# Ledger of designs, part 53: designed miniproteins, single chains, continued (5)

Each design is a single chain, and the fold is of that chain. pLDDT is the mean over its residues in the fold that is shown.

## One batch from the design tools (miniprotein)

Design m17953
Fold by ESMFold2-Fast:
Structure m17953 (fold): chain A 56 residues (1-56)
Amino acid sequence: DPDREAALEAARRHVPPELHEEFVEEVLTLARAFRLPVSEGLIRLALTVLELSQRE
């Protein structure tokens, strides 16, 4: 699935290996919720969500 492959590629660029699965799931969840393909904008949104969750 191209969406999953794009999310995995982004995970390898932007997050440590321990967070790869969580990041991929977040990207795919956002893609399904908004009915959008995986894109740079969606990847940036997922990164922002993860960053905010770390600031508790």
Scores: mean pLDDT 76

Design m17954
Fold by ESMFold2-Fast:
Structure m17954 (fold): chain A 57 residues (1-57)
Amino acid sequence: VSPVVLRALEAELRKLGYSLEEFRELLRREPDPAVLARRLGISPRAAASMRELVESL
């Protein structure tokens, strides 16, 4: 993953109150995108996209 994409992801996670490592732990505990979306206050599509980006790192 490019450094620019990684920085953008980290910035978006920070807006949600998470570090990259905290978000990885959240994904391990809750792999369901619908539950993640509800917990984070974002759309299920956004939650799924963020999960895919983190898993691609």
Scores: mean pLDDT 78

Design m17955
Fold by ESMFold2-Fast:
Order: C-alpha cells, then sequence, then structure tokens
Structure m17955 (fold): chain A 69 residues (1-69)
C-alpha cells in the first residue's frame, strides 16, 4: 500500500540519519525495483545518492543510473 511505502521510506531516512547507509540502500533499492516510476521513492533515492556521493562516488554514479529509463 502507499502507506506502507511511506513507512519504508521513513525507515530508510532514519538509517541515513544514523549513518547506516548500507541499510538505507537495501530498503531504497527494494522499493525502487518494486515501484520504479514512484515519484516519492525516486525522490528519497536521489536524496540518498546525494548523501553518499562524497563517501562513495562510484557507487553514487551507479545508483543514479537506476533512475534513468
Amino acid sequence: SREEVKKKIEEAREYIKEGKFSEAEKILLELLEKYPEDEEIREAFEEFVEKIEDIDPLLAERLRKLLEK
């Protein structure tokens, strides 16, 4: 459901705040794979990529490509 999607996005954002980027990545990748055209998921995913860009720029580049059709 939409409410369940929002809850998972919130969980991912909490992991990002905690610096648990691998946990946030797992949740966001699962959501993006299941709902690739969902605007809220794509937005949360882009926020995540921006956060990790300075930590792992190669991973950030690979993840950005998943947002392209």
Scores: mean pLDDT 82

Design m17956
Fold by ESMFold2-Fast:
Order: structure tokens, then sequence, then C-alpha cells
Structure m17956 (fold): chain A 61 residues (1-61)
């Protein structure tokens, strides 16, 4: 696997963990995990992370 493939896999795991934390009511932890996924080389994963962060910030407010 390439470094890009590894970073992609890590970002997908970070998004999954962010969604799990959000389901537990840990919006701060979920936002932190989603922000880490913004480092993904995949623009689709970055877009999903940005959307999730926006949703979580609205729930926190």
Amino acid sequence: ATDEEIEEGVALIQLAVARLLASKGDYDGAIEMARKALDSPNPQVRAEAEELIAELEKKKA
C-alpha cells in the first residue's frame, strides 16, 4: 500500500470514530476526529469531514 492509501484508510476510520462519538453525545470529540480527516488526500473524504463538522457545530450550539 502507498502512503496515500494508508492516509485514506486512517481518514475513513477517523470519520467512523467521529460519528460514533457524536452518537454518544461527545460532539467536541467528534469534531476533533472529523478535523483530523481533513488531512485526507481524497477530496470526497475532506468534503464529508467538513459537512460532518458543520452538522456537529450546529448540534453543539
Scores: mean pLDDT 79

Design m17957
Fold by ESMFold2-Fast:
Structure m17957 (fold): chain A 92 residues (1-92)
Amino acid sequence: KIDEVIRKGLEDAARALAQHTPPTPRPASPELREEVFKALDELKKYAKNPEILEMIDALREAVEHATDEGVRAALQELKKAINEIKKIEKEK
């Protein structure tokens, strides 16, 4: 269940990253990229599947070259996944 939450979160984040192409693209700030990297590191603590770890590494690389809008959208999806995992962990 947790692995499926991580997988969905990573897929949603990658999709958000790819689909957010504003008319005037601007690079993501170092602070915003760092927030995404922290979210990915948090998900990595719960990841048990090598495929998911590979997806985390791929998304980290994509974020380094992404626009501000794309990275913000990706961060929102990652935060949703982390919050869902934390709820599962609190339920026993």
Scores: mean pLDDT 77

Design m17958
Fold by ESMFold2-Fast:
Structure m17958 (fold): chain A 99 residues (1-99)
Amino acid sequence: MTLEEDKEKLKELAEKFKEEDPERYEKYVEEALKEGLDEDYAKIAAAMMYEYLKNNSLDPKEEKEVFEKIIKYLKALKILEEEDLSDEEKRELLKELAK
């Protein structure tokens, strides 16, 4: 599975989420940005949450836990995609996120 194809599909889902529920979309994007994701990954986080919500009825606690897992996953992917980081530096950053 290519990350590039998945990212493009998730960006399209993010735009749909923004049109259907702009307040909820903005809340997820803002939370992802506060957690240190860039704009592209913040939109992907919102899209992943939107896809999950379409298939699952979550209470507020479950919704928060799912979104926190999405954020952590995307932080790990961003580290793995950084060309300027050595494998050793990537390993140390991933270890820090796993705490």
Scores: mean pLDDT 75

Design m17959
Fold by ESMFold2-Fast:
Structure m17959 (fold): chain A 74 residues (1-74)
Amino acid sequence: SLIEEIEALVKEMQARIDAGKEYDEVVAEFRERVRELARQHSIEDLEKAISELKKRNQYPLAIEVLEEVLKERR
């Protein structure tokens, strides 16, 4: 699912920060990769993922990018 892909990506990005990559570079890469994932999913999948992540109060940066892609595709 899109949420599982985002969770895997968060773990990957955290590992890069822990390895000493610059935070702003990791954030920029995360935004771009979430945007790419979002474009591969349906509008319905994006809406479900946004709703679920908001309920969990998780990954606010991912929510922001998903909402941007959703607006662009509407």
Scores: mean pLDDT 84

Design m17960
Fold by ESMFold2-Fast:
Structure m17960 (fold): chain A 55 residues (1-55)
Amino acid sequence: SASNRAKLEARIAELEAKLAEETDPVVRAAIQREIAELRAALGDDARAEELLKTM
């Protein structure tokens, strides 16, 4: 849904901003993994809803 998409896109943008400022490679890897999971949920409303329920 548009609402779920907006929440995922907002979270991705927040994480991308953190990634741009982060210098620790372990933390960067964790952020990149979370971004990848959120991006994979874009366009899949069922997956997006499940993911958002755990946030």
Scores: mean pLDDT 79

Design m17961
Fold by ESMFold2-Fast:
Structure m17961 (fold): chain A 62 residues (1-62)
Amino acid sequence: DLDKVKQEIGDTFGFSKAEVDEMVKNMGVKTAQEAKDFKKTLDKVVANGQKTRQEQQLLASL
Protein backbone atom coordinates (compact mmCIF):
# COMPACT_ATOMS: atom_id res chain seq x y z
CA ASP A 1 0.00 0.00 0.00
CA LEU A 2 1.50 3.31 -1.15
CA ASP A 3 0.12 5.34 1.79
CA LYS A 4 1.65 2.91 4.31
CA VAL A 5 5.10 3.15 2.67
CA LYS A 6 4.82 6.98 2.62
CA GLN A 7 4.07 6.94 6.36
CA GLU A 8 7.05 4.61 7.00
CA ILE A 9 9.34 7.06 5.13
CA GLY A 10 8.06 9.97 7.24
CA ASP A 11 8.45 8.04 10.51
CA THR A 12 11.91 6.68 9.60
CA PHE A 13 13.47 9.96 8.40
CA GLY A 14 11.49 12.51 10.46
CA PHE A 15 9.63 14.05 7.50
CA SER A 16 6.09 15.44 7.78
CA LYS A 17 3.26 14.01 5.66
CA ALA A 18 3.38 17.14 3.45
CA GLU A 19 7.16 16.75 2.92
CA VAL A 20 6.80 13.05 1.99
CA ASP A 21 3.89 13.88 -0.38
CA GLU A 22 6.04 16.56 -2.09
CA MET A 23 9.06 14.22 -2.44
CA VAL A 24 6.90 11.41 -3.86
CA LYS A 25 5.30 13.86 -6.35
CA ASN A 26 8.67 15.35 -7.43
CA MET A 27 10.20 11.87 -7.93
CA GLY A 28 7.15 10.61 -9.89
CA VAL A 29 6.53 7.78 -7.40
CA LYS A 30 3.03 6.30 -8.02
CA THR A 31 3.22 2.71 -6.68
CA ALA A 32 4.12 1.05 -3.36
CA GLN A 33 7.07 -0.70 -5.07
CA GLU A 34 8.48 2.62 -6.39
CA ALA A 35 8.06 4.11 -2.88
CA LYS A 36 10.01 1.15 -1.39
CA ASP A 37 12.82 1.70 -3.93
CA PHE A 38 12.85 5.43 -3.04
CA LYS A 39 13.12 4.54 0.69
CA LYS A 40 16.17 2.34 -0.07
CA THR A 41 17.79 5.30 -1.89
CA LEU A 42 17.07 7.58 1.11
CA ASP A 43 18.60 4.98 3.48
CA LYS A 44 21.86 5.11 1.47
CA VAL A 45 21.89 8.94 1.27
CA VAL A 46 21.31 9.29 5.05
CA ALA A 47 23.99 6.66 5.88
CA ASN A 48 26.53 8.43 3.62
CA GLY A 49 25.59 11.86 5.01
CA GLN A 50 25.95 10.67 8.62
CA LYS A 51 29.40 9.15 7.90
CA THR A 52 30.63 12.29 6.08
CA ARG A 53 29.43 14.56 8.93
CA GLN A 54 31.21 12.42 11.57
CA GLU A 55 34.45 12.50 9.54
CA GLN A 56 34.22 16.32 9.17
CA GLN A 57 33.55 16.71 12.93
CA LEU A 58 36.61 14.54 13.75
CA LEU A 59 38.80 16.64 11.40
CA ALA A 60 37.52 19.90 12.97
CA SER A 61 38.50 18.64 16.47
CA LEU A 62 42.12 17.94 15.39
Scores: mean pLDDT 71

Design m17962
Fold by ESMFold2-Fast:
Structure m17962 (fold): chain A 85 residues (1-85)
Amino acid sequence: AKEYAEKKAEDIANAVKRASTPEVYKELLDRAKKDLESGKGEQVKKRFEEIASLTKEEFDKLDNAETYRTLIDYGLLKEVEKEEA
């Protein structure tokens, strides 16, 4: 389940990156950096862990806006961490 959720988050984040202009993508990364600094990044990671702990069948049932948003936000946080590491 975790591997499936992580792959889904990466795929969605990459799709957002490809669909965005460089300016929009930078704004999304800046938002993710602020979320990390303000503690909201911890909330995103916790929500992702909850989603990632589900079975594949339960994960597929979560096809909703909140889940999609969490996958995007988690993918952006991982991108920020790669730049800082």
Scores: mean pLDDT 75

Design m17963
Fold by ESMFold2-Fast:
Structure m17963 (fold): chain A 67 residues (1-67)
Amino acid sequence: MKKLVIIAAPSEEEAEELLKEAKKIYPDAEFEKLIGASAEEAVERGERLRKEKGYEVLVAASRSVTL
């Protein structure tokens, strides 16, 4: 199953740091950055893409505890 990692961060700088870390863990995954999005918005987008395109979706937010 194809993996998609959605990076949600308040700034481009934070998004790039999270993307770098996520690429180390999931090197074969696809990545999408959502700048200024909340963790909740990223989860909703991920759930929609999972249903519509059959991706296995993971969300990495600047604060992973605040889903």
Scores: mean pLDDT 74

Design m17964
Fold by ESMFold2-Fast:
Structure m17964 (fold): chain A 72 residues (1-72)
Amino acid sequence: DAAAQARAIVAALRNAGVEMSPETEKAVEQAIADALAAGKTLPEVFRAGSEAAREKGDEKTAEMLERAAQDA
């Protein structure tokens, strides 16, 4: 489901060494889950997460998600 997939994406970021604050992690996971639930494409899903991370000032997470969007 969308929530499980969003959690898996966030877990993959953490396993890749991305350290997110709890606030940023919550915002990124929610944005990804919402985009997945709305039937967005994978590039759009990753861009939604990137925008959420950037809004919280987490540029490194935003860059990683933007790269994922380009590769999807």
Scores: mean pLDDT 83

Design m17965
Fold by ESMFold2-Fast:
Structure m17965 (fold): chain A 61 residues (1-61)
Amino acid sequence: MSPEEILEEGERKGVLAVTQGDYVKAAEIAKEAAERALEIDPENEKAKRTLEAAEQLKKDA
């Protein structure tokens, strides 16, 4: 999987978790997707932003 594909899959799963009100699960999904994408491309800006968003979601949950 490319970093872009990993982030897209994580985004779809994360949106589903958010619509169900499970912000903690959404944050975990986003973090895992971002970590996987950064494993392939450590400088991927979208992955870095996703990781920051996941941390914010976890604090708001």
Scores: mean pLDDT 77

Design m17966
Fold by ESMFold2-Fast:
Structure m17966 (fold): chain A 52 residues (1-52)
Amino acid sequence: SAELEEVVEEINKVSAETQAAIAAGDREKARELMLEEAELTMKYMGLYVQEK
């Protein structure tokens, strides 16, 4: 569905930002982004379970 596609795009974007933060040595930013990625992943799983 379009909703799942949007969440996947958001996950990919946040994942790229997390990698950049890790490479820059920004531990606080990386931690925040990792939590955001985890929340998006949980949202994706929730939507997936609700859709047939």
Scores: mean pLDDT 81

Design m17967
Fold by ESMFold2-Fast:
Structure m17967 (fold): chain A 61 residues (1-61)
Amino acid sequence: SEEYSKVISEAMFEAMKRGLSAETVNKIALEARKYLEENPDVSVSELREHIEKLIDEALKK
């Protein structure tokens, strides 16, 4: 949906601002889309929280 796409785009922008490479940002976006496909009933807030966890994990590397 439009809302889910916007959440993913916003999170990708935030990840780039926090210093993650374009390669890592793209990987996070792919994992977010995979999560949404596996969990089609997930709310926009739950998707946002999941993406934030992925970003935080990537930043700890």
Scores: mean pLDDT 81

Design m17968
Fold by ESMFold2-Fast:
Structure m17968 (fold): chain A 67 residues (1-67)
Amino acid sequence: LDLSSLSQDQLAAAAVVLHERAGVDPQEALKVLEEAKREGLSIREIAERLGVSPATVSYALRRGLEV
């Protein structure tokens, strides 16, 4: 999954899914996802920063793509 292909609206949707599924603060989730898109962070690095599993991040990003 290439984060550079995701729009701002799709990143925001993924942040909401991270909040709903894993209790991550949506503002912190969005900040990390924006940083990941800019810096090319892997799904595993995003998961480490947010304190969630890589599977949770992957799920949230796939849901964000549906927006």
Scores: mean pLDDT 82

Design m17969
Fold by ESMFold2-Fast:
Structure m17969 (fold): chain A 80 residues (1-80)
Amino acid sequence: LDAAKAAVLATAERVLPQILDPETSQRVLADLKARLDAAKSREELYLAIAHTVNEVMKHATFEQAEAFARALADAYRAAL
């Protein structure tokens, strides 16, 4: 679980600054980190990812949000 959390956070830290403005990127990353820190299960980790993708969809294009969601899913699967 800790490896999956680290991989998801590292991926978000790399991708979010490319698709969101700096203030929104910092806010979304802080929220994701708090949700990941609170997650006690794989299900809660998936909820943290889903909440973050939904937030990104408010500020980015559909294509950017889809690519971001795919990157997080790939990071999560690789860390399993």
Scores: mean pLDDT 81

Design m17970
Fold by ESMFold2-Fast:
Structure m17970 (fold): chain A 57 residues (1-57)
Amino acid sequence: SSLEKQLEVARVVGRALRAIGDALDEALAEDPSNQKLKDEKLKKGSEEAKKILEEFE
């Protein structure tokens, strides 16, 4: 059955999206007007999300 695998994919994608969301929240809390800081934090969150996705087989 592929159902368990599909649920695992959904869970991993959810974790990756959460990492990006957390990075954005951190940037906004730190300095909402600083575009360079937002870009740097989002890049870090995207790299973390990529690592989470790379863990999936």
Scores: mean pLDDT 76

Design m17971
Fold by ESMFold2-Fast:
Structure m17971 (fold): chain A 73 residues (1-73)
Amino acid sequence: SGFVKLMAGAAYFNKGDYEKAIELFKEVADKSARAQYLLGLAYEKQGKKDEARKWFEKAIELYPKNTKAKEAL
């Protein structure tokens, strides 16, 4: 399920395995502003600033009331 993949991705992110976290977050990103935001954070950890920005912008588009993605831009 989407929530299980989101939780697994978050666990890999917390462990510092950003590549595995990105893989899992991408599987649920289309319909989850939280997954899109976490993708942005994972790309930032890899130094991929332009990719991170794209995902933060997608998170804001999907859920504009979530300020975390706006603060990360």
Scores: mean pLDDT 83

Design m17972
Fold by ESMFold2-Fast:
Structure m17972 (fold): chain A 87 residues (1-87)
Amino acid sequence: AAAREELSRLAVEMIKAARNGDFDKAVELAKRMSDLAAERHGLTPEERERLYRLLVAQSRYLMATSLGDEEAAAKAKAEIERLQAEG
């Protein structure tokens, strides 16, 4: 329960940071989320790395769409789709 609530809180904060253009904070939150998920759900190092990359790509997509950067948004979306296909 507590771990799920913490992950949900971190996800909301990451989305807010990304939409606000604070990419450094979004990446830090993505790292914290991937580490917490690995600890609580027993992810392998490879699964943890894939989750981290996915969260970073999602942050890039959210930031790019908020800034109206269509090229960056398309690139981030393609990376999200590739990472989702791996797991």
Scores: mean pLDDT 82

Design m17973
Fold by ESMFold2-Fast:
Structure m17973 (fold): chain A 68 residues (1-68)
Amino acid sequence: AVEEAISLLREAGDEAGARAVEQAYKNGDLETAMLAVATFYVAAKSQGNEKLAEAAKRALDLIAEELR
């Protein structure tokens, strides 16, 4: 699930975001990973980048499922 979220961000062109999530995941801090993705989602929506916004939303949902 988290690995899929990282892949979705990379496919949408957000390599920096993907790396941030990967690092947080390796540290066992899924809350930090979720906050990072939420930040990228808000930024993408503000910029009208629908592709990145959709990828970030799906990534956020996948990370949230791992916290349950």
Scores: mean pLDDT 78

Design m17974
Fold by ESMFold2-Fast:
Order: structure tokens, then C-alpha cells, then sequence
Structure m17974 (fold): chain A 57 residues (1-57)
């Protein structure tokens, strides 16, 4: 939940058209990033942010 809120804030700062969804499957959080074509670099930055948050334990 906290990581999802942080990811959504970053997504809004990068581009308001970027959407972040969280699905939980078998207790594992799975993030899905949705964006229109042309925002691939911003989507990659957001994905790296999410992975960094989970790697720092």
C-alpha cells in the first residue's frame, strides 16, 4: 500500500497519463504500469523506483 502510493505520486509527477495498479497473487504484490505510447523512458524510471523500494529491505 505505501509503495503503491509513492509510485502513484512519482507517476503523476512524471506524467499525469501514467497509471499504476497493484494486484496481489498468492500473497505476492505485482505492479502494473499503464501509459500511452511515447512514455517508455518515464515508465522505466517508475519501474526502477518500485524495484528499488522492494530491494531495499
Amino acid sequence: DEILEEARKLAAELDPRIEVELSVRLGVPVFTIKAPEGLEEKVEELDRFIKRKYALS
Scores: mean pLDDT 76

Design m17975
Fold by ESMFold2-Fast:
Structure m17975 (fold): chain A 60 residues (1-60)
Amino acid sequence: AAGSAGAAANAARYLYENGLDPNSEEALKKAAEYAGKVEGLTGEAAESAARQGAQLLIKS
């Protein structure tokens, strides 16, 4: 969904700008909280967006 894609992009940006490891569970939790606040997502939706954002950084 569009909202999920935007949240993933915000999570990727958060991880990159804060120098966090996209493979770290702790980093993913922080990214999920940030993306959730920005895009209005909670719980599993925010966590999914953070994982997608991390994968975007890893694939690049």
Scores: mean pLDDT 75

Design m17976
Fold by ESMFold2-Fast:
Formats: C-alpha cells, structure tokens, sequence
Structure m17976 (fold): chain A 79 residues (1-79)
C-alpha cells in the first residue's frame, strides 16, 4: 500500500529528528497517522501513533520514541 509505505517513511523521518527538532517530528507522526488511517491499518498501529503524538506534545520524548518505534516495527511487518 502506498499509504503504508508513506507512513513508514514519515515515522522513520520523525524518529531521526525527535530529539533535535520535535516540531518536525510531531508533523511527521501526524502525517503518518493520516496515512495509516487512509490505509485502514490495524487499530494497534493507529493507537500507537496517537500515543506517540500525545507524548511528544507533552514533551515526553522517551515515551514518544517508544510508541513510534513500536508503530514502525508493526508497519515493517505489514510491508
């Protein structure tokens, strides 16, 4: 799925900049969320991205990274 491939790239890009540019990371995770929702991805992936976004907005970079990394692992398993 093009949407799943775009979501994977967006999550990878967000993880690269989460500590140095959290605003760009937040946008990347939001874009990834839109792509997984359009693809009809498993609810677990959608919820992990939502939790990562919520954590990042709260300034909890560690929790955001953990949830985003888990979402990435599951996205890779679908491709």
Amino acid sequence: SHHLEEALRDVEAALEVIDTNPIAALKGLQDALEHVEKAGAPEEIIELLKKAIEALRAGDLKTAREHAEKALELLKSLL
Scores: mean pLDDT 89

Design m17977
Fold by ESMFold2-Fast:
Structure m17977 (fold): chain A 80 residues (1-80)
Amino acid sequence: AALDERSDKLAEMLRAIGEGDPEKALQIAEEVVNPEFVEALREALKRATAPDEYFTVDGTKVHRRAAVVAEEAARLYGRR
């Protein structure tokens, strides 16, 4: 299913961001047929790149860059 494939691509993209490879994450996003999502991710990544800080969510440290991109991706793909 198309949605299932998009979920897999989204997970791969978030993993690349967590590994510190935002360019790979954008390349993966470009494989998803949704230019609106790619542009939103590009803008979210641009905002997240400066500065690179972390914050705590329920006792877990989360890189601010990864969190911002994950939140934007969830907002776009979380639409029902």
Scores: mean pLDDT 59

Design m17978
Fold by ESMFold2-Fast:
Parts: structure tokens; sequence; C-alpha cells
Structure m17978 (fold): chain A 66 residues (1-66)
């Protein structure tokens, strides 16, 4: 469900990008609001500093698992 996909993405952002849990949760909430993999990946690159490839993977995971 939405909560599970959100929690998994938060954990990945904390572990991979080194973000705080609060920062990761904020980014995941914005990804869910956007609802588009490409636009969400652009947000993740900008706010988490991840590569486009990693950002697209996270965005896809959030939007397909939630």
Amino acid sequence: GPELGRRLAVRELVEVAGLSREEAERIVDKVLEIGDVEKAAELIVREAGLSRENAEGIARGVLTLS
C-alpha cells in the first residue's frame, strides 16, 4: 500500500543519499504529489543530489509500489 512504498523509499534515500528521515519523507511526499516518474526524478536529483538513474529508480519504486 502507499505507506509501505513510502517507508521503503524513505529508507533508501536515508541510506543512499545520506539524508535525514525528515528530509527523505518530505521528498517522497512530493514525489507522490507529482505522480510522474520523470518530473519526480528531476526533483530527487535537485534535492537529494542523486544521479538521474538512481532518482528514476526511486521515483518508479514509489509510484509503482505505492
Scores: mean pLDDT 79

Design m17979
Fold by ESMFold2-Fast:
Structure m17979 (fold): chain A 100 residues (1-100)
Amino acid sequence: MPKIKVEILDNGLIKITTTLPDGTVIESTLRDTGRTDSRVLAVIKKGYSEGLSEQEILDRVLKVVEEDADFRGLSEEQKELNLELARETTRLLLEQYKKS
């Protein structure tokens, strides 16, 4: 099972570390480039600012990710990975907003 770690960096970028079942570590940095990742971040920020519950924000994020995956014709495996990443990113960003 891949293990996903998400970190918010001091420069506002989001660092994602994925550990694959074979022990391989992959590091990625999420940047706002006007793609689905930007839409996900916007949905999280807007939902939090409007006082939506964590579940309501998550539901909106997952809908955006599913619609993007379907539009792009991604495989079921890639879609599931994107959804898992979106859940973890949403949880961690909301946790950071509550601590800030």
Scores: mean pLDDT 70

Design m17980
Fold by ESMFold2-Fast:
Structure m17980 (fold): chain A 67 residues (1-67)
Amino acid sequence: SYAELQARLARLSRREGRVLGYIALGWSQREIGERLGISVATVSRHTRRIMEILGLRDRAELRAALR
């Protein structure tokens, strides 16, 4: 449910929450990396961890869940 998704969001770290915020705004991994001063590989690892915590399988499903 949406309520379960909100509960899972509370489990994100501060950095993961920031990365998720930029994904919700439609930013690319490159743009997020530039903004946060981290590599695209690091953004990708944060994105995978966020998906694991939220129970989502890919970035398209993640973006759809944030609509």
Scores: mean pLDDT 80

Design m17981
Fold by ESMFold2-Fast:
Structure m17981 (fold): chain A 65 residues (1-65)
Amino acid sequence: NEEVAERIRKADAFRILEDLNIAYNLNFSKEELKQIAEGLKSGKLTLDDVSKKLKVPKSHIVTLL
């Protein structure tokens, strides 16, 4: 019912990305995660873009929003 974009804007996207980075043993720096979070919040990156970049299912990212 709620728009995913609104949930993204209200969520701590950086914190979610840090949790995914740890859970999936990814090698992204904090600076890279911040850039991804800002891209997601601004709409420059979609959830599909982030899912592909992290190699994490989109559903797992949405669950953390």
Scores: mean pLDDT 76

Design m17982
Fold by ESMFold2-Fast:
Structure m17982 (fold): chain A 75 residues (1-75)
Amino acid sequence: MVLSVEEYVEALFKMVDRDGDGKLGSEWDVFLRNFDKDGDGKITQAELREWLTSQGFPELSDEEIAELLRLLEEK
């Protein structure tokens, strides 16, 4: 199944938002920071792809991963 980048963003937000209230709190920021191995405050496309695969999402193209990462940075 192939989802639009927007649908992936919504799915990520819902998975992180434990209360289902549509709010992204410090839990989301901590979650994103856990991908930053260097402490630079950046998440690589490879780390995002690995996480999505671990959550059972299908493999995304590099272009889809790049777009998703950009949207997450501007949340």
Scores: mean pLDDT 61

Design m17983
Fold by ESMFold2-Fast:
Structure m17983 (fold): chain A 67 residues (1-67)
Amino acid sequence: MSEEEALKRGKELMEQADEAVKAGDYDTAIELYRKAAEEFSKVKTPEGARLYAAAQIALIGLELEKE
């Protein structure tokens, strides 16, 4: 239940973060990727671990571009 909802919320946050990147709103995208990673961290499955890693990679990439 909770893990399935967290996975769904994380995926929605990833989509919103991707749209923020396309809009050039990197601050919003960074916040959304962080929230997605938090949601995926609640999921104790291989899919959750994979998506958590993807969110972290995106976050690191954006933070490097802003610096």
Scores: mean pLDDT 81

Design m17984
Fold by ESMFold2-Fast:
Structure m17984 (fold): chain A 63 residues (1-63)
Amino acid sequence: AEERVEPLIAALKDPSDEVRLQAARELGEIGDPRAIEPLKEVVRNDPSDRVRYAAAVAIQKIL
């Protein structure tokens, strides 16, 4: 469980929008609260509206 969360948190900083989108979705499905602060950073700062929205949905799934 921890091993899967850490690589996905790192993937939220990937240069590819598709990789960041997939990482945000999978973190939401896993539901580990460790992802909440990294996902909040994505909601605030990610250049892609689609990725920011996916991060917001992921936070809602975790909470």
Scores: mean pLDDT 83

Design m17985
Fold by ESMFold2-Fast:
Structure m17985 (fold): chain A 96 residues (1-96)
Amino acid sequence: SNVLATARITLDPAANPSAEQAAAASAAAEKAGRAVPGVLSVRVDYDPNDTRVFGALIVAEDEAAARAALAAIERALSQTPGMGAVASVEATFTAT
């Protein structure tokens, strides 16, 4: 059956993105995650109280696709101008 992945992604402490930059990064990350084969849905949102913090929700056909989507999300966030490097990722993968 499908895999549900939830992740909290925190950027480098030196990062100070605006809400507009965080929103753009979220959109780019969703697009990157959705492009991964075997991914069924992706949602990425930033924390309105801390624009360095992102939540990701991924539904994929298997854990390999979910992990590949998370990696794509992390790359897209770090490659968005003004966002900085990924400092930490806390992720849970659950078979449904």
Scores: mean pLDDT 87

Design m17986
Fold by ESMFold2-Fast:
Structure m17986 (fold): chain A 61 residues (1-61)
Amino acid sequence: SVDLTLATINSLDADTQATAARVIGRAAGRPDLGEQAAAAFRAGDTAKANALVAELVRAAL
């Protein structure tokens, strides 16, 4: 679920969040969004990162 994915990824450090975002992006067929989410996590822009991850999880379903 989107909520479970967001809860899990937000419990991790920034480097692991970035790696997870890239993996989710590839799984969803949207590596571009995965890289944007990874960059947002590294920048500390949690709101943008979470919005992108939610979009990726919905795309992968």
Scores: mean pLDDT 82

Design m17987
Fold by ESMFold2-Fast:
Structure m17987 (fold): chain A 108 residues (1-108)
Amino acid sequence: MTAEEAGRFAAELAELLAKVSKNPEYQADARRAAEIFRELVERGATRAMGYLDLTPEEAAERLGVSPETVERARQAVRDLIRATKGVLDEDPEKFDEAVVEARKRAGL
């Protein structure tokens, strides 16, 4: 999976988790994540989701983006992880269906 494929998958998964969750907080987390991942895909900055061993400043320099963009990407990953854990606790079958549909929508 390339960084671009990962970004598309993350955006589609986050959008689907926002629709399948019964919890307003997980819906909000998933919607924020989806918006940020779509922006990263559109800007070609999906690699900002990685480099977690670097500071935001170091990752930004390598990617040619702002440190703020890297921190937003890291926040989107945290938001997606929270929504994922929440949906898995609510309905594991709907989570599995969301993963399959997200892969299809991402062209994977």
Scores: mean pLDDT 83

Design m17988
Fold by ESMFold2-Fast:
Structure m17988 (fold): chain A 61 residues (1-61)
Amino acid sequence: SMKEEEERKALIEAGTAGALGDAEKLEEATKRLKELGSPLAEMMEQMAEAVRAANEAAAAA
């Protein structure tokens, strides 16, 4: 279905952004997952917060 395909795309985008440390892209993908009602949206949101915090810590060092 179109919904399943959109969820798959959002999950791939979230995984890629997370691997690259791209907090902004990860937040965008997480927002799409929330809109689609994915149960993984909450986990991705926590990951996005962790990535942003890590980037801020790295920039301050």
Scores: mean pLDDT 83

Design m17989
Fold by ESMFold2-Fast:
Structure m17989 (fold): chain A 95 residues (1-95)
Amino acid sequence: AAPAVSVTRAADGSITLTAGDYTLTLHPDGTAELTLPDGSTARIEPGLNDVEGVQVLITDDEVRVGIGDYVVILDKKTGAVKVYDKETGELVAEA
């Protein structure tokens, strides 16, 4: 099943994306932190990151998180979140 997604924008410009048991906090400086289901955290840099099979791509316009069979895309301008099935490319959830 598609992960449940939510997004919150803080007054300092930080964006917090929750996708299933994963949490990504994007900072205004372009860095991010990924919290894994076991509670461990990893620092995420601009560009492509791989953390224990979770792929996180940070660009100027969006953040993409590859989790299992799904890609979660956060639009950095609007704060909108879309979830796509990796196999079909179908939009399966939004926030």
Scores: mean pLDDT 79

Design m17990
Fold by ESMFold2-Fast:
Structure m17990 (fold): chain A 69 residues (1-69)
Amino acid sequence: GDETARRVAELAAEHLGKLAGLTPEQTEKFREMILAGKSVEEIAKELGIPVSTVRRALDAALAELNAAR
């Protein structure tokens, strides 16, 4: 649901901040793009970062959610 998507976006933004050193404004934009259903490729292009970095942040967020069960 929306709450799960929101939590994934929050965790992914945290991991992306660590991996790419984004500003708070860039991190918030990333979170909004995830919630809007943007693709990894669109997010990477919009923020000017590698697709692999976005993918790693999302993978880390999903792993953290799975570990919290």
Scores: mean pLDDT 77

Design m17991
Fold by ESMFold2-Fast:
Structure m17991 (fold): chain A 60 residues (1-60)
Amino acid sequence: MDEQAAEIGSRFGHPGIAMEAARLALERGYSLEQAREAAYLADKLHNPSEALAILEKKYG
């Protein structure tokens, strides 16, 4: 899980924030593609929690 999140996050300008969003998405049972979307949103918003709220609204 953490290794997959790190691989996803490393592709973004804010890898720590992107990795944390991807990790939280994977822990909640979202797919790898959804975890990548969470990382992308978190990188743009600079906020993993806001990115996850968007995922939850879209897919939950």
Scores: mean pLDDT 81

